Designed miniproteins, single chains. Designs and how they scored, part 5

Each design is a single chain, and the fold is of that chain. pLDDT is the mean over its residues in the fold that is shown.

## One batch from the design tools (miniprotein)

Design m142
Fold by ESMFold2-Fast:
Structure m142 (fold): chain A 86 residues (1-86)
Amino acid sequence: SEKERLMEEKAREAEELLAAGAPLAEVARLLEEGGLYLAAATLYAKAGELERAYELIEKATEELKQLNRTEEEAKEAAERIAEKAK
């Protein structure tokens, strides 16, 4: 699970940046670079970048389809990131 490890690392970095008061759009870019598309989309949406957020939701949905993951699991992950960005 090399990809899973990378995602975990980027999620941790994002949480640290949010705790430090970094702009939501900046944290969203970091999450996007780590492949955490739904989490990034949630933060872009909160930052007012709705078009970018929608693009990433579509990309995340396609990734989940390929991985046979449920949409619920992706939404739960995005909600956790969104809650920490409050």
Scores: mean pLDDT 75

Design m143
Fold by ESMFold2-Fast:
Structure m143 (fold): chain A 73 residues (1-73)
Amino acid sequence: MTPAELAEEQARRAAELAAETERLRAAPEVPREELLALAERIAEALLEALRLGNKDVEAAEARIAAEREQLLA
């Protein structure tokens, strides 16, 4: 795959996970296990995209950790 094709695929996957997150946030009573599983999937997708495109993985991990805390609150 070209870098452009790979970036497009990663963006699509990230958008799908973001949509799932918004859907679950709209339902206030969601099992914690389900929220944790979604947070892990989002973290993996975003970290994969960053590992392929750049080396700013540590900053991405910090942002994802903050998002995970928000989902668990």
Scores: mean pLDDT 67

Design m144
Fold by ESMFold2-Fast:
Structure m144 (fold): chain A 68 residues (1-68)
Amino acid sequence: HHMEELRERVKAALDRLVEQLPVGSELPDVDTLAGLFGVPKEVAQEAVDELIKEGKIEKRDGKYVVTK
């Protein structure tokens, strides 16, 4: 499925980004990520939600923070 492939691609890119960032670093918001990857906001949101599910980031004060 096209959207699933886009989500996997965004997720892989975010995994690499998170690995390089120190704990406590803030990720760009979902709108910014969607623009950077050229994907629908829902795809960027799904990738971010998967990082949260994996415990690599968490939402604090409306921002996504690296916890890995």
Scores: mean pLDDT 81

Design m145
Fold by ESMFold2-Fast:
Structure m145 (fold): chain A 59 residues (1-59)
Amino acid sequence: SLAALEARLRAMSGSDDSALALVRRMLESGLTPEEVREILQLLGASEAQATALLRAVGA
């Protein structure tokens, strides 16, 4: 569920493997880096955290 995903993202650092895997899967599904950033922020990530995750995956 989105609530469980939000709780997971809040508990993790921006560099956690599970958070990075989620970002990679979203990009692989055809979402743009900008759409992924917006989704991460809706899930409770800060702009800085969303930027760090996207940068870590090369987006």
Scores: mean pLDDT 71

Design m146
Fold by ESMFold2-Fast:
Structure m146 (fold): chain A 108 residues (1-108)
Amino acid sequence: SAMIKKMQAIEEKLQAFEAKALDIIKKNLDDTSAKKAQELISSLVKSILATVLTGTGQQLSAAETAAKIQKVADYYMEQLSKILPKSVVDELKKLANALIEEINAILK
C-alpha cells in the first residue's frame, strides 16, 4: 500500500538521521560524554516515529504532523544544549530540520 511505502521511507530517513547525528557526537566528544548525548538522540528518533504513527492514525495533515515533530525536536535540542557545545547543537538542529522537511514531503 502507499502508506506502507511512506512509513518505510520515513524509517529509512530516521535511520540515516540517527547515524549522522551519532557520527557528529562521536567526532566531537569523548566516549563517556557521548553516551548521554547518544541516548537523547535515540529517544528523539523513537519520539519522532511515535509522533508520525500517532499523526497518521489520527489522519493529521503532513504539516500538522511536521509541526508536532518540530516541538519534539525542540525539546530534545534543549536537553542536548545542556551537555553539548553550541556548534555541535547547531549542526544537529540543521540535520533535524532537514529530516522534518523530508518527513513532511513524504507524508504529502
Scores: mean pLDDT 88

Design m147
Fold by ESMFold2-Fast:
Structure m147 (fold): chain A 91 residues (1-91)
Amino acid sequence: LEALQAEFENILKELPLSPALQTLLRQAFNRLLATESTSLLKDFLTALREHPEAVIANQGLLESLLSKPASSPEAEQMSWLAFIEDLRVKA
């Protein structure tokens, strides 16, 4: 977890992200930590690294996801998995 957090901070430093988007991504990272899914968290970090432009383009989707708490831990994991897949598809 500490290693994944350090990797996340390095990604934020390397990417040309607005302060607002950095704040949203920190909130997203904390919610992903709460799911206790290390695989989901790793997939999130990989998507940020490989598709930073898709992350910027999907800021509104990220804001929507963060504004709405999931009804269950399973729903939370599924919501984040769907978001990560949206980043991979590049519309």
Scores: mean pLDDT 78

Design m148
Fold by ESMFold2-Fast:
Structure m148 (fold): chain A 65 residues (1-65)
Amino acid sequence: DVPKEKIDQAIAIAMSELGATAQDLLQNQGLRNQLIGKVKSLFPQASTEEINKRVQLYLLKQANK
């Protein structure tokens, strides 16, 4: 299992690298796929389901701020 905080940190870094907001990522599948790809490259042992669930939760929380 990968700690949730490590995945969240990777999401934040990938968002900064892409210059994208949480709203942009929720509305644009292409940008979201690039984000997921960046995060998966850091955690190759993590399941796609685990990463996708964490990304969705993180983006929803960020978009609500």
Scores: mean pLDDT 80

Design m149
Fold by ESMFold2-Fast:
Structure m149 (fold): chain A 66 residues (1-66)
Amino acid sequence: MSERQEEVLDAMSEIALEADVSPRTIVKRAAERLGLSPATVSRLLREQGLTAAGFREEVRAVQAGP
């Protein structure tokens, strides 16, 4: 992954761990932290084959510990 893509994933992971928020809110907060637009964050996720919803579900599953 590019360094920018890694920064986006790291910020999203941190936000998802801190708060039970919607996928759209995670994207918005990550964009604010990185000085990017939400559209740019969504595009970078898509380039990695990820969606904000899928990412949030995976983080929730890890936190819940099935």
Scores: mean pLDDT 73

Design m150
Fold by ESMFold2-Fast:
Structure m150 (fold): chain A 80 residues (1-80)
Amino acid sequence: PSWEELEAEARQQAQTVVDDLISLVKQNPSIQEEDIDRAFQKFTRRLEARLTALSGDAERARRTAERIGQQMRDSLRQRL
């Protein structure tokens, strides 16, 4: 797949994770910022590994995963 396709898929996956976390936070008032941070770190690591495996470009995969991860964090904060 092209990098455009990989990034589009990654953004769709990121949006699903953000939507799920918003629902979880609203249903569980005991969830802390640290729990959310761990979820984002896990997603970012998985995304980097997936993008590296699919593209063969570890440097670009890392930068792309970090960028999408940051966009997820910003989106969640704005929507909560």
Scores: mean pLDDT 82

Design m151
Fold by ESMFold2-Fast:
Structure m151 (fold): chain A 90 residues (1-90)
Amino acid sequence: MAGVEEARRWMTEKIVEITGLLNEARQAVKAGDKDKALQLIEEIKREVEEMVAEAEERGKKLGDPGIIKMAENFRKSVENQIAAIKKQLA
């Protein structure tokens, strides 16, 4: 029980961190800093892949497929947001 709650708290914290990076990338686009925006996008991609990998490990260990699904759904959301940011850079 405690392990599942800790894993879900970790997931929430990671979602907040990655959302913050997405907002920084959007601000870089508005400022005309294309290089910074692209650097932040690559950092976001790395953070998301690391989060999904850890969520899969934690989910399997705890028998909670819900945390894996949360990570997969968030990855899809982030990919859509990155696509929108890249479109603004064109």
Scores: mean pLDDT 85

Design m152
Fold by ESMFold2-Fast:
Structure m152 (fold): chain A 72 residues (1-72)
Amino acid sequence: MEELQKEAHELQGEVEALIKELYDKHPEVAEIARKYGEKLDPLASKPEKTKKDYEEIIEILKEALEELKKLL
């Protein structure tokens, strides 16, 4: 599970960095951030996360990263 936690943390960092880079140049970034934030919130707010929860977080973060990369 530690590997999934690390992957989720790294992907979150990549998404956050890309949002910061694109935020002032692309008005779509705010809406993308909101959409994926809403998907992540119920998983992120869990006090104890399971392996399945981390797998879902990773999937959502990968989708967010792919959408943001389309703006590059």
Scores: mean pLDDT 81

Design m153
Fold by ESMFold2-Fast:
Structure m153 (fold): chain A 78 residues (1-78)
Amino acid sequence: MSIVEEAKEALAALPELRERLIALGASEEQAEAIVAVVRQVAEAAIASNNDEAAAQAAGDAILAANADTLRAAIAEAQ
């Protein structure tokens, strides 16, 4: 399976992931934040056009940027 194909499958699964996270006790805000990160990584992977190095670099950058933002939001909520 190519990176683009894996990313497309991830995007198709986002509604199920959101509902599953809420069912496991996540708030709607927490579920949406996690889904948004997965969506960004998947969209970057599709944009890489199967360039594995570019997809990994973009994914790492998105996770780092979103981890800091998510951590700040969690800290403010507490």
Scores: mean pLDDT 72

Design m154
Fold by ESMFold2-Fast:
Structure m154 (fold): chain A 80 residues (1-80)
Amino acid sequence: SLEELAERYKEKLRAYVEQILSETDNEDFKKKLRELEEKALQRIDEDVAAGLDPVILMARFLADMAEIFALYLIEKKKEK
């Protein structure tokens, strides 16, 4: 179901965020990462409630994951 697919995406997103958080003690970065996580999780719930096509749900999940990865790369470059 769409709900089961969304739950898998939420689990993957949470696991990815926890992995990144475990690699850093930068409190400002952790705060930004948690804000992105919360927004992404909220969007998934809203998309499910709207009955979005599973392909669109996947595309949005990938976009949210890419934003988290971009934030990680930006912070990693600042720590040169």
Scores: mean pLDDT 84

Design m155
Fold by ESMFold2-Fast:
Structure m155 (fold): chain A 79 residues (1-79)
Amino acid sequence: GSDEAAREIQDIIDEMTTETDVHKLIGLVLRVMGLLLDNPLTAEQKAALIAHTDEAIARTTDPTAKHFLEMIRKLIESS
């Protein structure tokens, strides 16, 4: 359900903040995209995940991981 999907997306975002392997980052982005396509999120869940992603972006030092997190933010916003 959407609660389970929202939690998994949050966990993936957290994992991405320390991930340096571009292949793993791509896989994580594809997983988030699949979760968003299969599980319609509420406006409240989207707002919470956007806020969490913004905090994750601020904490991330790796430029590649940061770029993919910015892509995740856009995917959540547009879903």
Scores: mean pLDDT 88

Design m156
Fold by ESMFold2-Fast:
Structure m156 (fold): chain A 89 residues (1-89)
Amino acid sequence: SVEEQRKAAEGLVELFRSIGELLKKLVEQGKLSAEEAKEKLRSIAEHIKNSLDRLVEAGIISKEVAEEAKKEIEEELEKFLKEIEEIEK
């Protein structure tokens, strides 16, 4: 069902969100540089978006479900990048 497809895609968005929160906390604690955290976030976002494309190619999720999840990942990425930049100031 479309609902099951959205649940699978949303699991990947939730994973990205959890990683973003962890990286932000490490920067706030001075355990990771803001530049390293930003680079890791961009890399992870790209890997998750590529995983969504593979799920579409395998016929597991629709292109529309994947595009919705990619948009959420891009919005979460932009949010975390801004929050990390504010820690640098």
Scores: mean pLDDT 87

Design m157
Fold by ESMFold2-Fast:
Order: C-alpha cells, then structure tokens, then sequence
Structure m157 (fold): chain A 100 residues (1-100)
C-alpha cells in the first residue's frame, strides 16, 4: 500500500542519514564507496516499489536521491573528497527536510 511505502521510505531515509554520517567520518575511500553503494541499492528498491504503486512524486524524489548517491560514489572514485563531502552533506540536509 502507499501508506506502507511511506513508512518504509521514512525508515530507510533515517538509515541513509546515519550511514551518510558514517561516510563523512570515514578516512577509507573503499569503505565510503561500500556504504554509498549499499544505500543506493536500498533507494533503487524503494523507487521500484513507488513505480509499481504509480507514486510518481515519490519515484521522482527517490530517483534524485539515487542520482546524488551515484555522484558521491563518482567523486570518491575520482579522489575528489571535497566534492564527495559537499554532495553527502547536501543529501543529509535534504533527507532531514523530507522527514519533517
């Protein structure tokens, strides 16, 4: 149901915020990529559920969150840690705003 998807989305976003904070504390690019890829997989699963329920607005938000995670992974792989931090911090702020 849409109500169950909303609950699962909020719970997943809380978990993503915690893991993004772990990414910011990590000095290991391999660990940062692992955490970001794990979060990306969860967001893709939520996006699929939103699409199946024809929840186009939620699908759009989750697609944008996924794109931000992919950009953060690319920045870490490129060694651009300043860019990676900027993306991750921006995503934390956006997700915290969505959870209000």
Amino acid sequence: SMEELEKETKETYKEIIEKLKEVLKSEDPAEQIRLLEEMLEKVKELAKKAEELNDKETFKIESQVGAALEMAIAAVRAGDMARAREIVEGLIKRLEEILK
Scores: mean pLDDT 86

Design m158
Fold by ESMFold2-Fast:
Structure m158 (fold): chain A 79 residues (1-79)
Amino acid sequence: SMEDELRGLLAMAATIAAALGHPELARRLREQSENLTVPEEKREELIELLKKGLDAYLAGDPEAALRHLREAAALLPPP
């Protein structure tokens, strides 16, 4: 399901954010992977941004990865 895909992407993104030295970003992504509260209308955009972040990280572009993960985090509810 889209929800299962999104939870998986959030968990991977949290691991990447932690690896890149951004523990607060990692925490917010991890919290959403465990308890998804993002409004349904934002979930497709969130999936696209998380995929872009993952793709950039795998391509060896940590700056682009971080940029996309920060854009994804802007769609999350405030802490």
Scores: mean pLDDT 90

Design m159
Fold by ESMFold2-Fast:
Structure m159 (fold): chain A 89 residues (1-89)
Amino acid sequence: SAVEEARRYIEEHRDKVSPEKLALYERIAQTLASRVKDPADREPVKTLMLAVMIASEVGDKEAARRFADALRAQFPDTVAANSAHGLIK
């Protein structure tokens, strides 16, 4: 699944992002996930959003777009889904 791919991507690339930016991205992802109405969707949304921000930061635009597309497809009407593409550099 896209969420499983995102989780693997985070584990493989988190060390390539500065600790300060990683902490910021984790807080943003957590905040956006906390606004999701269904508690069961919060962890998947957080994982996908964090993967978008990490992929964008390391310059992997294709991975960032893939995770942003998954947010839009699986979790429409969330703030995360509406914001993700705008965060890609």
Scores: mean pLDDT 88

Design m160
Fold by ESMFold2-Fast:
Structure m160 (fold): chain A 85 residues (1-85)
Amino acid sequence: MRVVRFISDVDLNSAAQSKYTAEEMIEIIDELEPGDIAIFTIRKVASKESVDAMEKVFKEKGYEFKIEYSPDGGAVTITVVAREK
């Protein structure tokens, strides 16, 4: 098991941007070994709806993931487990 951390400064102002960001994260996760953990910290979250759009992408593609908000709600950490293809 390997843990890889990423920080994203993308501004999640739209559902389209959130989907694009989630799809890029999936490309990174899919290059990892099965059982590896990717932790993404997104520091610019405009709304919970933006995070919900990302969550939907991970859920629809069947990834095991966990979402945690910062205490002020302005940032989110997404932990995703790499799976077998």
Scores: mean pLDDT 74

Design m161
Fold by ESMFold2-Fast:
Structure m161 (fold): chain A 65 residues (1-65)
Amino acid sequence: SALEQQLNELDEQNSKESKEQLKKIKEEGKKNNWSDLELSKKLFVALADLVDEWLRKKQELKQQS
């Protein structure tokens, strides 16, 4: 169905965006010489935000059906 295709595309986009965002945070941490603890906190916050955004988008797609 069209919904299944859209959900699969969203999952692929989320995977790509998550990898890119985590890479940016790691590069920023290197550039600013962050401690392991500071880097870990930033990564966990970013992952939580990415999961929330992904779930919100999935819910919106399902509601449009």
Scores: mean pLDDT 80

Design m162
Fold by ESMFold2-Fast:
Structure m162 (fold): chain A 74 residues (1-74)
Amino acid sequence: SMREKLEEIALKNAEEAVKGTPAENKKYKPKIKVVDPDTMDAILLAVKKVNAESGDKDKMTAAAAKTAEAAAKM
């Protein structure tokens, strides 16, 4: 389902953000557009995962932005 795919993408983006460099993470725009509930849940899942593992707000923003962008392209 779309929800399962979004959750998989969110977890992948969270792992990449945790391991990414500051410069790499900064290239992502911090703004999040209003989205459907499944996309919002996926973004929150990614942010929660990054927060639990690093607490770095730039990494959280990168994970959220990547997940929102992926959902917009679906």
Scores: mean pLDDT 70

Design m163
Fold by ESMFold2-Fast:
Structure m163 (fold): chain A 84 residues (1-84)
Amino acid sequence: MDEEIERIIDELVKKLRELGASDEQIQAAVDFLRAVYEALRQGLPPEELGRIAAKLASKLKNLSDEAIDAITEAVQRLVELVRR
């Protein structure tokens, strides 16, 4: 995997822990980011990215609004990374 994605994931993991997320919630967020990155790498259409997000949303349901914002920011960083 690209070293830059591992940096984004590591930063998100640290942020989620500071926000009090459980290890299970952190793992679900990491799995979600990895799935989004693979979809972006393969150039999948926006509709497919939405399906991946919806499928994994149930695993993220117990996260705080601040944790959801952190995950959203990490996804935006992944999009910028792939667009380079």
Scores: mean pLDDT 75

Design m164
Fold by ESMFold2-Fast:
Structure m164 (fold): chain A 70 residues (1-70)
Amino acid sequence: MDPMELAEEGGRKAEEAARAGDAEKMAEISREYGQKILEAGKKMGDEEAAEKASKLLTERVVRALAAAGL
């Protein structure tokens, strides 16, 4: 899977967890998808794509936490 697709899927799941008020699940999603993005980047030999995807996931998680008041 494309690192950017993983960031989009992880971000969406994190936003759903934030809406449910589940900070623990958000942390789990962030860790799981962060690892998947890193692995996908290594397989592709494209560390720049993995870095962009990781940054996008992190930004979405941070914004979701802030929006949910967590």
Scores: mean pLDDT 82

Design m165
Fold by ESMFold2-Fast:
Structure m165 (fold): chain A 90 residues (1-90)
Amino acid sequence: DKAEQEKRFEELREWIRKNPEISDEEVRELARKLGLSEAQTLYLLSDRYGYQQRYAEAEELYRKAKELAGVKEEEERKRAEENHKLALKE
Protein backbone atom coordinates (compact mmCIF):
# COMPACT_ATOMS: atom_id res chain seq x y z
CA ASP A 1 0.00 0.00 0.00
CA LYS A 2 2.57 2.58 1.12
CA ALA A 3 5.07 1.29 -1.46
CA GLU A 4 2.42 1.58 -4.18
CA GLN A 5 1.64 5.18 -3.14
CA GLU A 6 5.37 6.03 -3.22
CA LYS A 7 5.63 4.53 -6.73
CA ARG A 8 2.62 6.58 -7.87
CA PHE A 9 4.17 9.69 -6.33
CA GLU A 10 7.41 9.15 -8.28
CA GLU A 11 5.49 8.47 -11.50
CA LEU A 12 3.43 11.67 -11.11
CA ARG A 13 6.58 13.62 -10.24
CA GLU A 14 8.24 12.43 -13.48
CA TRP A 15 5.09 13.29 -15.46
CA ILE A 16 5.05 16.83 -14.00
CA ARG A 17 8.73 17.24 -14.92
CA LYS A 18 7.71 16.60 -18.56
CA ASN A 19 4.51 18.67 -18.27
CA PRO A 20 5.43 21.67 -16.06
CA GLU A 21 2.60 23.83 -17.47
CA ILE A 22 0.10 21.93 -15.32
CA SER A 23 -1.88 24.16 -12.89
CA ASP A 24 -1.72 23.99 -9.09
CA GLU A 25 -5.35 22.83 -9.06
CA GLU A 26 -4.61 20.00 -11.50
CA VAL A 27 -1.60 18.85 -9.45
CA ARG A 28 -3.72 18.82 -6.27
CA GLU A 29 -6.52 16.89 -7.99
CA LEU A 30 -4.10 14.29 -9.39
CA ALA A 31 -2.44 13.90 -5.98
CA ARG A 32 -5.86 13.53 -4.31
CA LYS A 33 -6.91 10.90 -6.88
CA LEU A 34 -3.71 8.93 -6.19
CA GLY A 35 -4.18 9.15 -2.40
CA LEU A 36 -1.02 11.19 -1.83
CA SER A 37 -0.38 13.12 1.40
CA GLU A 38 -0.40 16.93 1.71
CA ALA A 39 3.39 16.85 2.11
CA GLN A 40 3.77 14.80 -1.09
CA THR A 41 1.41 17.21 -2.89
CA LEU A 42 3.52 20.20 -1.80
CA TYR A 43 6.69 18.43 -3.00
CA LEU A 44 5.06 18.02 -6.42
CA LEU A 45 4.02 21.69 -6.51
CA SER A 46 7.55 22.71 -5.49
CA ASP A 47 9.04 20.62 -8.32
CA ARG A 48 6.62 22.16 -10.83
CA TYR A 49 7.58 25.72 -9.81
CA GLY A 50 11.25 24.71 -10.04
CA TYR A 51 10.78 23.35 -13.57
CA GLN A 52 9.21 26.72 -14.47
CA GLN A 53 12.32 28.42 -12.98
CA ARG A 54 10.23 30.01 -10.22
CA TYR A 55 12.80 29.07 -7.60
CA ALA A 56 11.68 31.30 -4.71
CA GLU A 57 8.17 29.84 -4.84
CA ALA A 58 9.55 26.31 -5.26
CA GLU A 59 11.79 26.77 -2.19
CA GLU A 60 8.91 28.04 -0.03
CA LEU A 61 6.67 25.10 -0.99
CA TYR A 62 9.53 22.64 -0.45
CA ARG A 63 10.13 24.10 3.02
CA LYS A 64 6.42 23.70 3.89
CA ALA A 65 6.44 20.10 2.62
CA LYS A 66 9.49 19.28 4.77
CA GLU A 67 7.81 20.80 7.84
CA LEU A 68 4.66 18.71 7.31
CA ALA A 69 6.77 15.56 6.82
CA GLY A 70 8.86 16.37 9.92
CA VAL A 71 12.04 15.90 7.87
CA LYS A 72 13.55 19.30 8.69
CA GLU A 73 13.22 18.87 12.47
CA GLU A 74 14.49 15.28 12.37
CA GLU A 75 17.50 16.24 10.19
CA GLU A 76 18.38 19.19 12.47
CA ARG A 77 18.05 17.00 15.57
CA LYS A 78 20.34 14.27 14.16
CA ARG A 79 22.90 16.84 13.03
CA ALA A 80 22.95 18.37 16.53
CA GLU A 81 23.40 14.92 18.11
CA GLU A 82 26.33 14.11 15.78
CA ASN A 83 28.01 17.47 16.52
CA HIS A 84 27.60 16.88 20.27
CA LYS A 85 29.18 13.41 20.01
CA LEU A 86 32.13 14.83 18.05
CA ALA A 87 32.65 17.53 20.71
CA LEU A 88 32.67 14.90 23.47
CA LYS A 89 35.34 12.88 21.59
CA GLU A 90 37.39 16.03 21.01
Scores: mean pLDDT 73

Design m166
Fold by ESMFold2-Fast:
Structure m166 (fold): chain A 94 residues (1-94)
Amino acid sequence: MLELTEERLRGWIYFYKGILAIRRRDYEKALELFEQAAKYFEKAGDNGLALTSKQFIELLKEDEVYLRLLTWEPDETLEARIAEYESKLAELRA
């Protein structure tokens, strides 16, 4: 029951890529990435994580500066998390 499904891994990959896009001020890309994250979390049955992704979309439209302040992790930490989840996704598809 504490397993990352393919859909959950894809949701997290898109979510962290969205945060990196915000840091890079690529708000159009961040919007696209959080929309994908919400879709994959919904497919995984993770309604709470899907809601969080949708809340990040709304914050991008209303207060992107506040959203940037909420994402305090260094870029290298976010990149490492993305690489870890992409590796786990590749293992599930092998």
Scores: mean pLDDT 76

Design m167
Fold by ESMFold2-Fast:
Structure m167 (fold): chain A 114 residues (1-114)
Amino acid sequence: MEKAKKAIEYAEKAIEYLKKGEVEKAEKYIEEAEKYLDENSAEGWYKLGDAYKALGDYYYEKGEYEKAVEYYEKAAEYYKKAYELDPSNKEARKNALESEIQAGILRLQMHVLS
């Protein structure tokens, strides 16, 4: 229980550092969140999904589209896992689909521009 709570707290700290533009600290907190993630914690998967989506948004705003795609795809994977563990979390399903769509659009744009 204590470890699952730490995963959520570290994911939330990562989002706060991203809001401040401190991406290196945010990435370190995401690594710590992963380390404490309980595979059966729907909330842990969901909060890490939020952190990866925020990281994708950060890199998108910086024009680093390849990194943005990578993190949107990770966000979708984590949201999907959260929804599979807790099917009542309809926001997880919605966020998974939105993250997959964002990654797909960026992949298509990179392919057309290359």
Scores: mean pLDDT 87

Design m168
Fold by ESMFold2-Fast:
Structure m168 (fold): chain A 58 residues (1-58)
Amino acid sequence: MPEEDRERLEKAFAVFMDEEPDEATLIARVRAHLPDIDASDAELRAVLREVRERMAKT
């Protein structure tokens, strides 16, 4: 996945995760917000996991 797409996904997850605790709904919301990003569910879950880990360290 291009770094630009990854950064956009990380920002979207950081914004929406506070409002949506359900992983499947959060992924669907991020896809709706960034429809131009072609990413699999596995890739989206990997990005979400990284965002959660970074936020936990802050």
Scores: mean pLDDT 78

Design m169
Fold by ESMFold2-Fast:
Structure m169 (fold): chain A 90 residues (1-90)
Amino acid sequence: SPTGLSPEELREITIRAAEAAYKRGIINEKALEEMKREAEDPEAAARELLTLAGMVGVDGLAEMGGLSPEQAARLRAGLLALADLSYFAG
């Protein structure tokens, strides 16, 4: 997995992080709905997590997503790899 998380963990974390971001006023209702839809695809979920990490930082994303310390460490490593891929692909 690019994020070091399973597809199920990616889906659950993306949904929780999106809902927390909406509740905190970071994203609007339309963005929340789009992120929840994208969470069903692991590659799209990983991109949405990278977007949120860019807005709130990896530690903020871990808090909003309700990640364990182990999940947060795996996510940090995976998001760094995805950021490199996004930089070279765009």
Scores: mean pLDDT 75

Design m170
Fold by ESMFold2-Fast:
Structure m170 (fold): chain A 86 residues (1-86)
Amino acid sequence: SKEEAEEKLELLEEEIRRTREYIENSDLSEEQKEKLLKLLEELEEALREARERLEAAKSDEEVEEIMRELQKKVGEFQRKAAEILE
């Protein structure tokens, strides 16, 4: 549902905020921090776009498609972040 999707966006927004704080306060190299923060900014933009699309969504199918695309971007972030941390 649209309501359930909105709740998931709020949780993701909170996770992004906590992740940013963790990165900024970590003992990671300056290069690793820069790369991770850039990826996080891309994820924040994807979240903003998903929220705007959800507001305009007129069907459950459209909501599901928006959430699938967002989940894909979250997965891409996780994969790229893991690579940077190696």
Scores: mean pLDDT 86

Design m171
Fold by ESMFold2-Fast:
Structure m171 (fold): chain A 66 residues (1-66)
Amino acid sequence: SSAAKQAQSKALGEQRDAYLAQAKVDGAEGLYKALLAESELLELSFGKEAGDRGREFAKKVLEQAK
């Protein structure tokens, strides 16, 4: 339902923001988790291909931080 999707989007957004706030401590791992949550938001709004692109970007960010 639209209400369930809205609640899930809010929860994922809050989770993303929490990981971003911890990224200064957790570094690349925290940023990677934030980007994964954002990718789930993209999938809910724009479909699987948008989510897949977001997850691919998250992986590249994690790889660059080694």
Scores: mean pLDDT 78

Design m172
Fold by ESMFold2-Fast:
Structure m172 (fold): chain A 77 residues (1-77)
Amino acid sequence: EIKLSKEEQIERLAKGLNELYELYKSGEISEALFVGFVRHENRLLKELFPEEYEEVKEKLLSLLSPEAREFAEKHMK
């Protein structure tokens, strides 16, 4: 199990989504697969930080590239 601070966990999730967005942009993964990862990370945020979901979601989105952020915002509710 990963024992990271809240901020470090959010930073790692954001880094992962940014890297996955670059793979989608390069054609290595499908849009559906990238959206699947966004939805998975959204569910993890709700599970790990149920009382701080709004705050941690905003922080995560702020760490994404502008293009990845616009894409993720459509699928993180």
Scores: mean pLDDT 82

Design m173
Fold by ESMFold2-Fast:
Structure m173 (fold): chain A 89 residues (1-89)
Amino acid sequence: MAELRARIAALLARLDELAAERAEELEELLAELDAEAKAKVFSGDPAEVYTALAELYEEAARILEEAGLEELAAVFRELAELARELAAL
């Protein structure tokens, strides 16, 4: 568990680096994802929360790939995989 959380933190740090380079283009998308993630987090069941976060991250990855932001999309796909692993615990 702690190792998976540490990996998520490392991926978020990498996302922050990529977002700093593309901040103006991604600010609206990231704000919407954060709002949806917060709404899901307060739903109560951790497994349901992580499943919902995995779905949101996967949707974000698809949108980012369509926009040509493949490096950022890869980070969101990795976050989705880690969220699914957390939901399965």
Scores: mean pLDDT 68

Design m174
Fold by ESMFold2-Fast:
Structure m174 (fold): chain A 59 residues (1-59)
Amino acid sequence: REERREQMKRNLLAAGVTEEYAEKILEIVERVEAAGRPRFSDEETKEILKLAKEGIDKA
């Protein structure tokens, strides 16, 4: 459901991540949801965290 993505975007923006990087993170979330998986892989989680850090550094 879209509620999860909206909440994640709000949390990323509140943490100081720029909108551009928040959107990139949401694209990963959407791919995982489209695959029907209940959770992210360790690799996907690392990619999300890297984008969040870079988004904060660019703010």
Scores: mean pLDDT 73

Design m175
Fold by ESMFold2-Fast:
Structure m175 (fold): chain A 78 residues (1-78)
Amino acid sequence: MEEKKKEVEKKVEELKKKAEEYAKKSTPEVAKQLLSSAKTGEFGARAAIKKGDYEKALEIVEQGKKAVDLLYEKAKKE
């Protein structure tokens, strides 16, 4: 149980760090969206951890990472 919780927390930290790095390279508007998406992913993952659903927590973090990547990629193309 502790190992799975640490794994999710590590991935949440990676998500937040990634969003912060992208935000530094983006306009203020896109930066707010990136940070907001990361916070939503963190909130959802932590709620799933509280329920003991580590698989769902991992899925939520992975979806958050994809959303942050997609948002940054679209912003770069415009």
Scores: mean pLDDT 82

Design m176
Fold by ESMFold2-Fast:
Structure m176 (fold): chain A 63 residues (1-63)
Amino acid sequence: APPPPSFREQLEQVNEWLRNKEEPPESLAPRVKEQLEVSREVAEKLREIGDEIDRELEERREE
């Protein structure tokens, strides 16, 4: 059986789908971009926290 799609593959699929989508109106694009930028920063911060927690758990689990 094939393995389930990885997180990376899922993101790539979404990116490709968005690329094929029609360009949004210029009047709305700046607002959407601003919102996405905020969401991206939050996601990056959460990812760093999660990564650090994962490292600590691995070290503690391994002794």
Scores: mean pLDDT 60

Design m177
Fold by ESMFold2-Fast:
Structure m177 (fold): chain A 58 residues (1-58)
Amino acid sequence: GSASVEGGRRGAELAREGGADDEAATKGGTYGSIVAGQTGSAEEGARAGAEKGLAAHR
């Protein structure tokens, strides 16, 4: 749904803003999309995606 798309996109953007490279940000975006889809919340997905992307970046 739209929440999954927005959660993933915003999670990837937040990870990039935090210094994650494109690969790490993409991983974060994918995870954020999944979380947003499961919770119905783009905001929760974005937060989870950003955290995942930043953790994946060295």
Scores: mean pLDDT 80

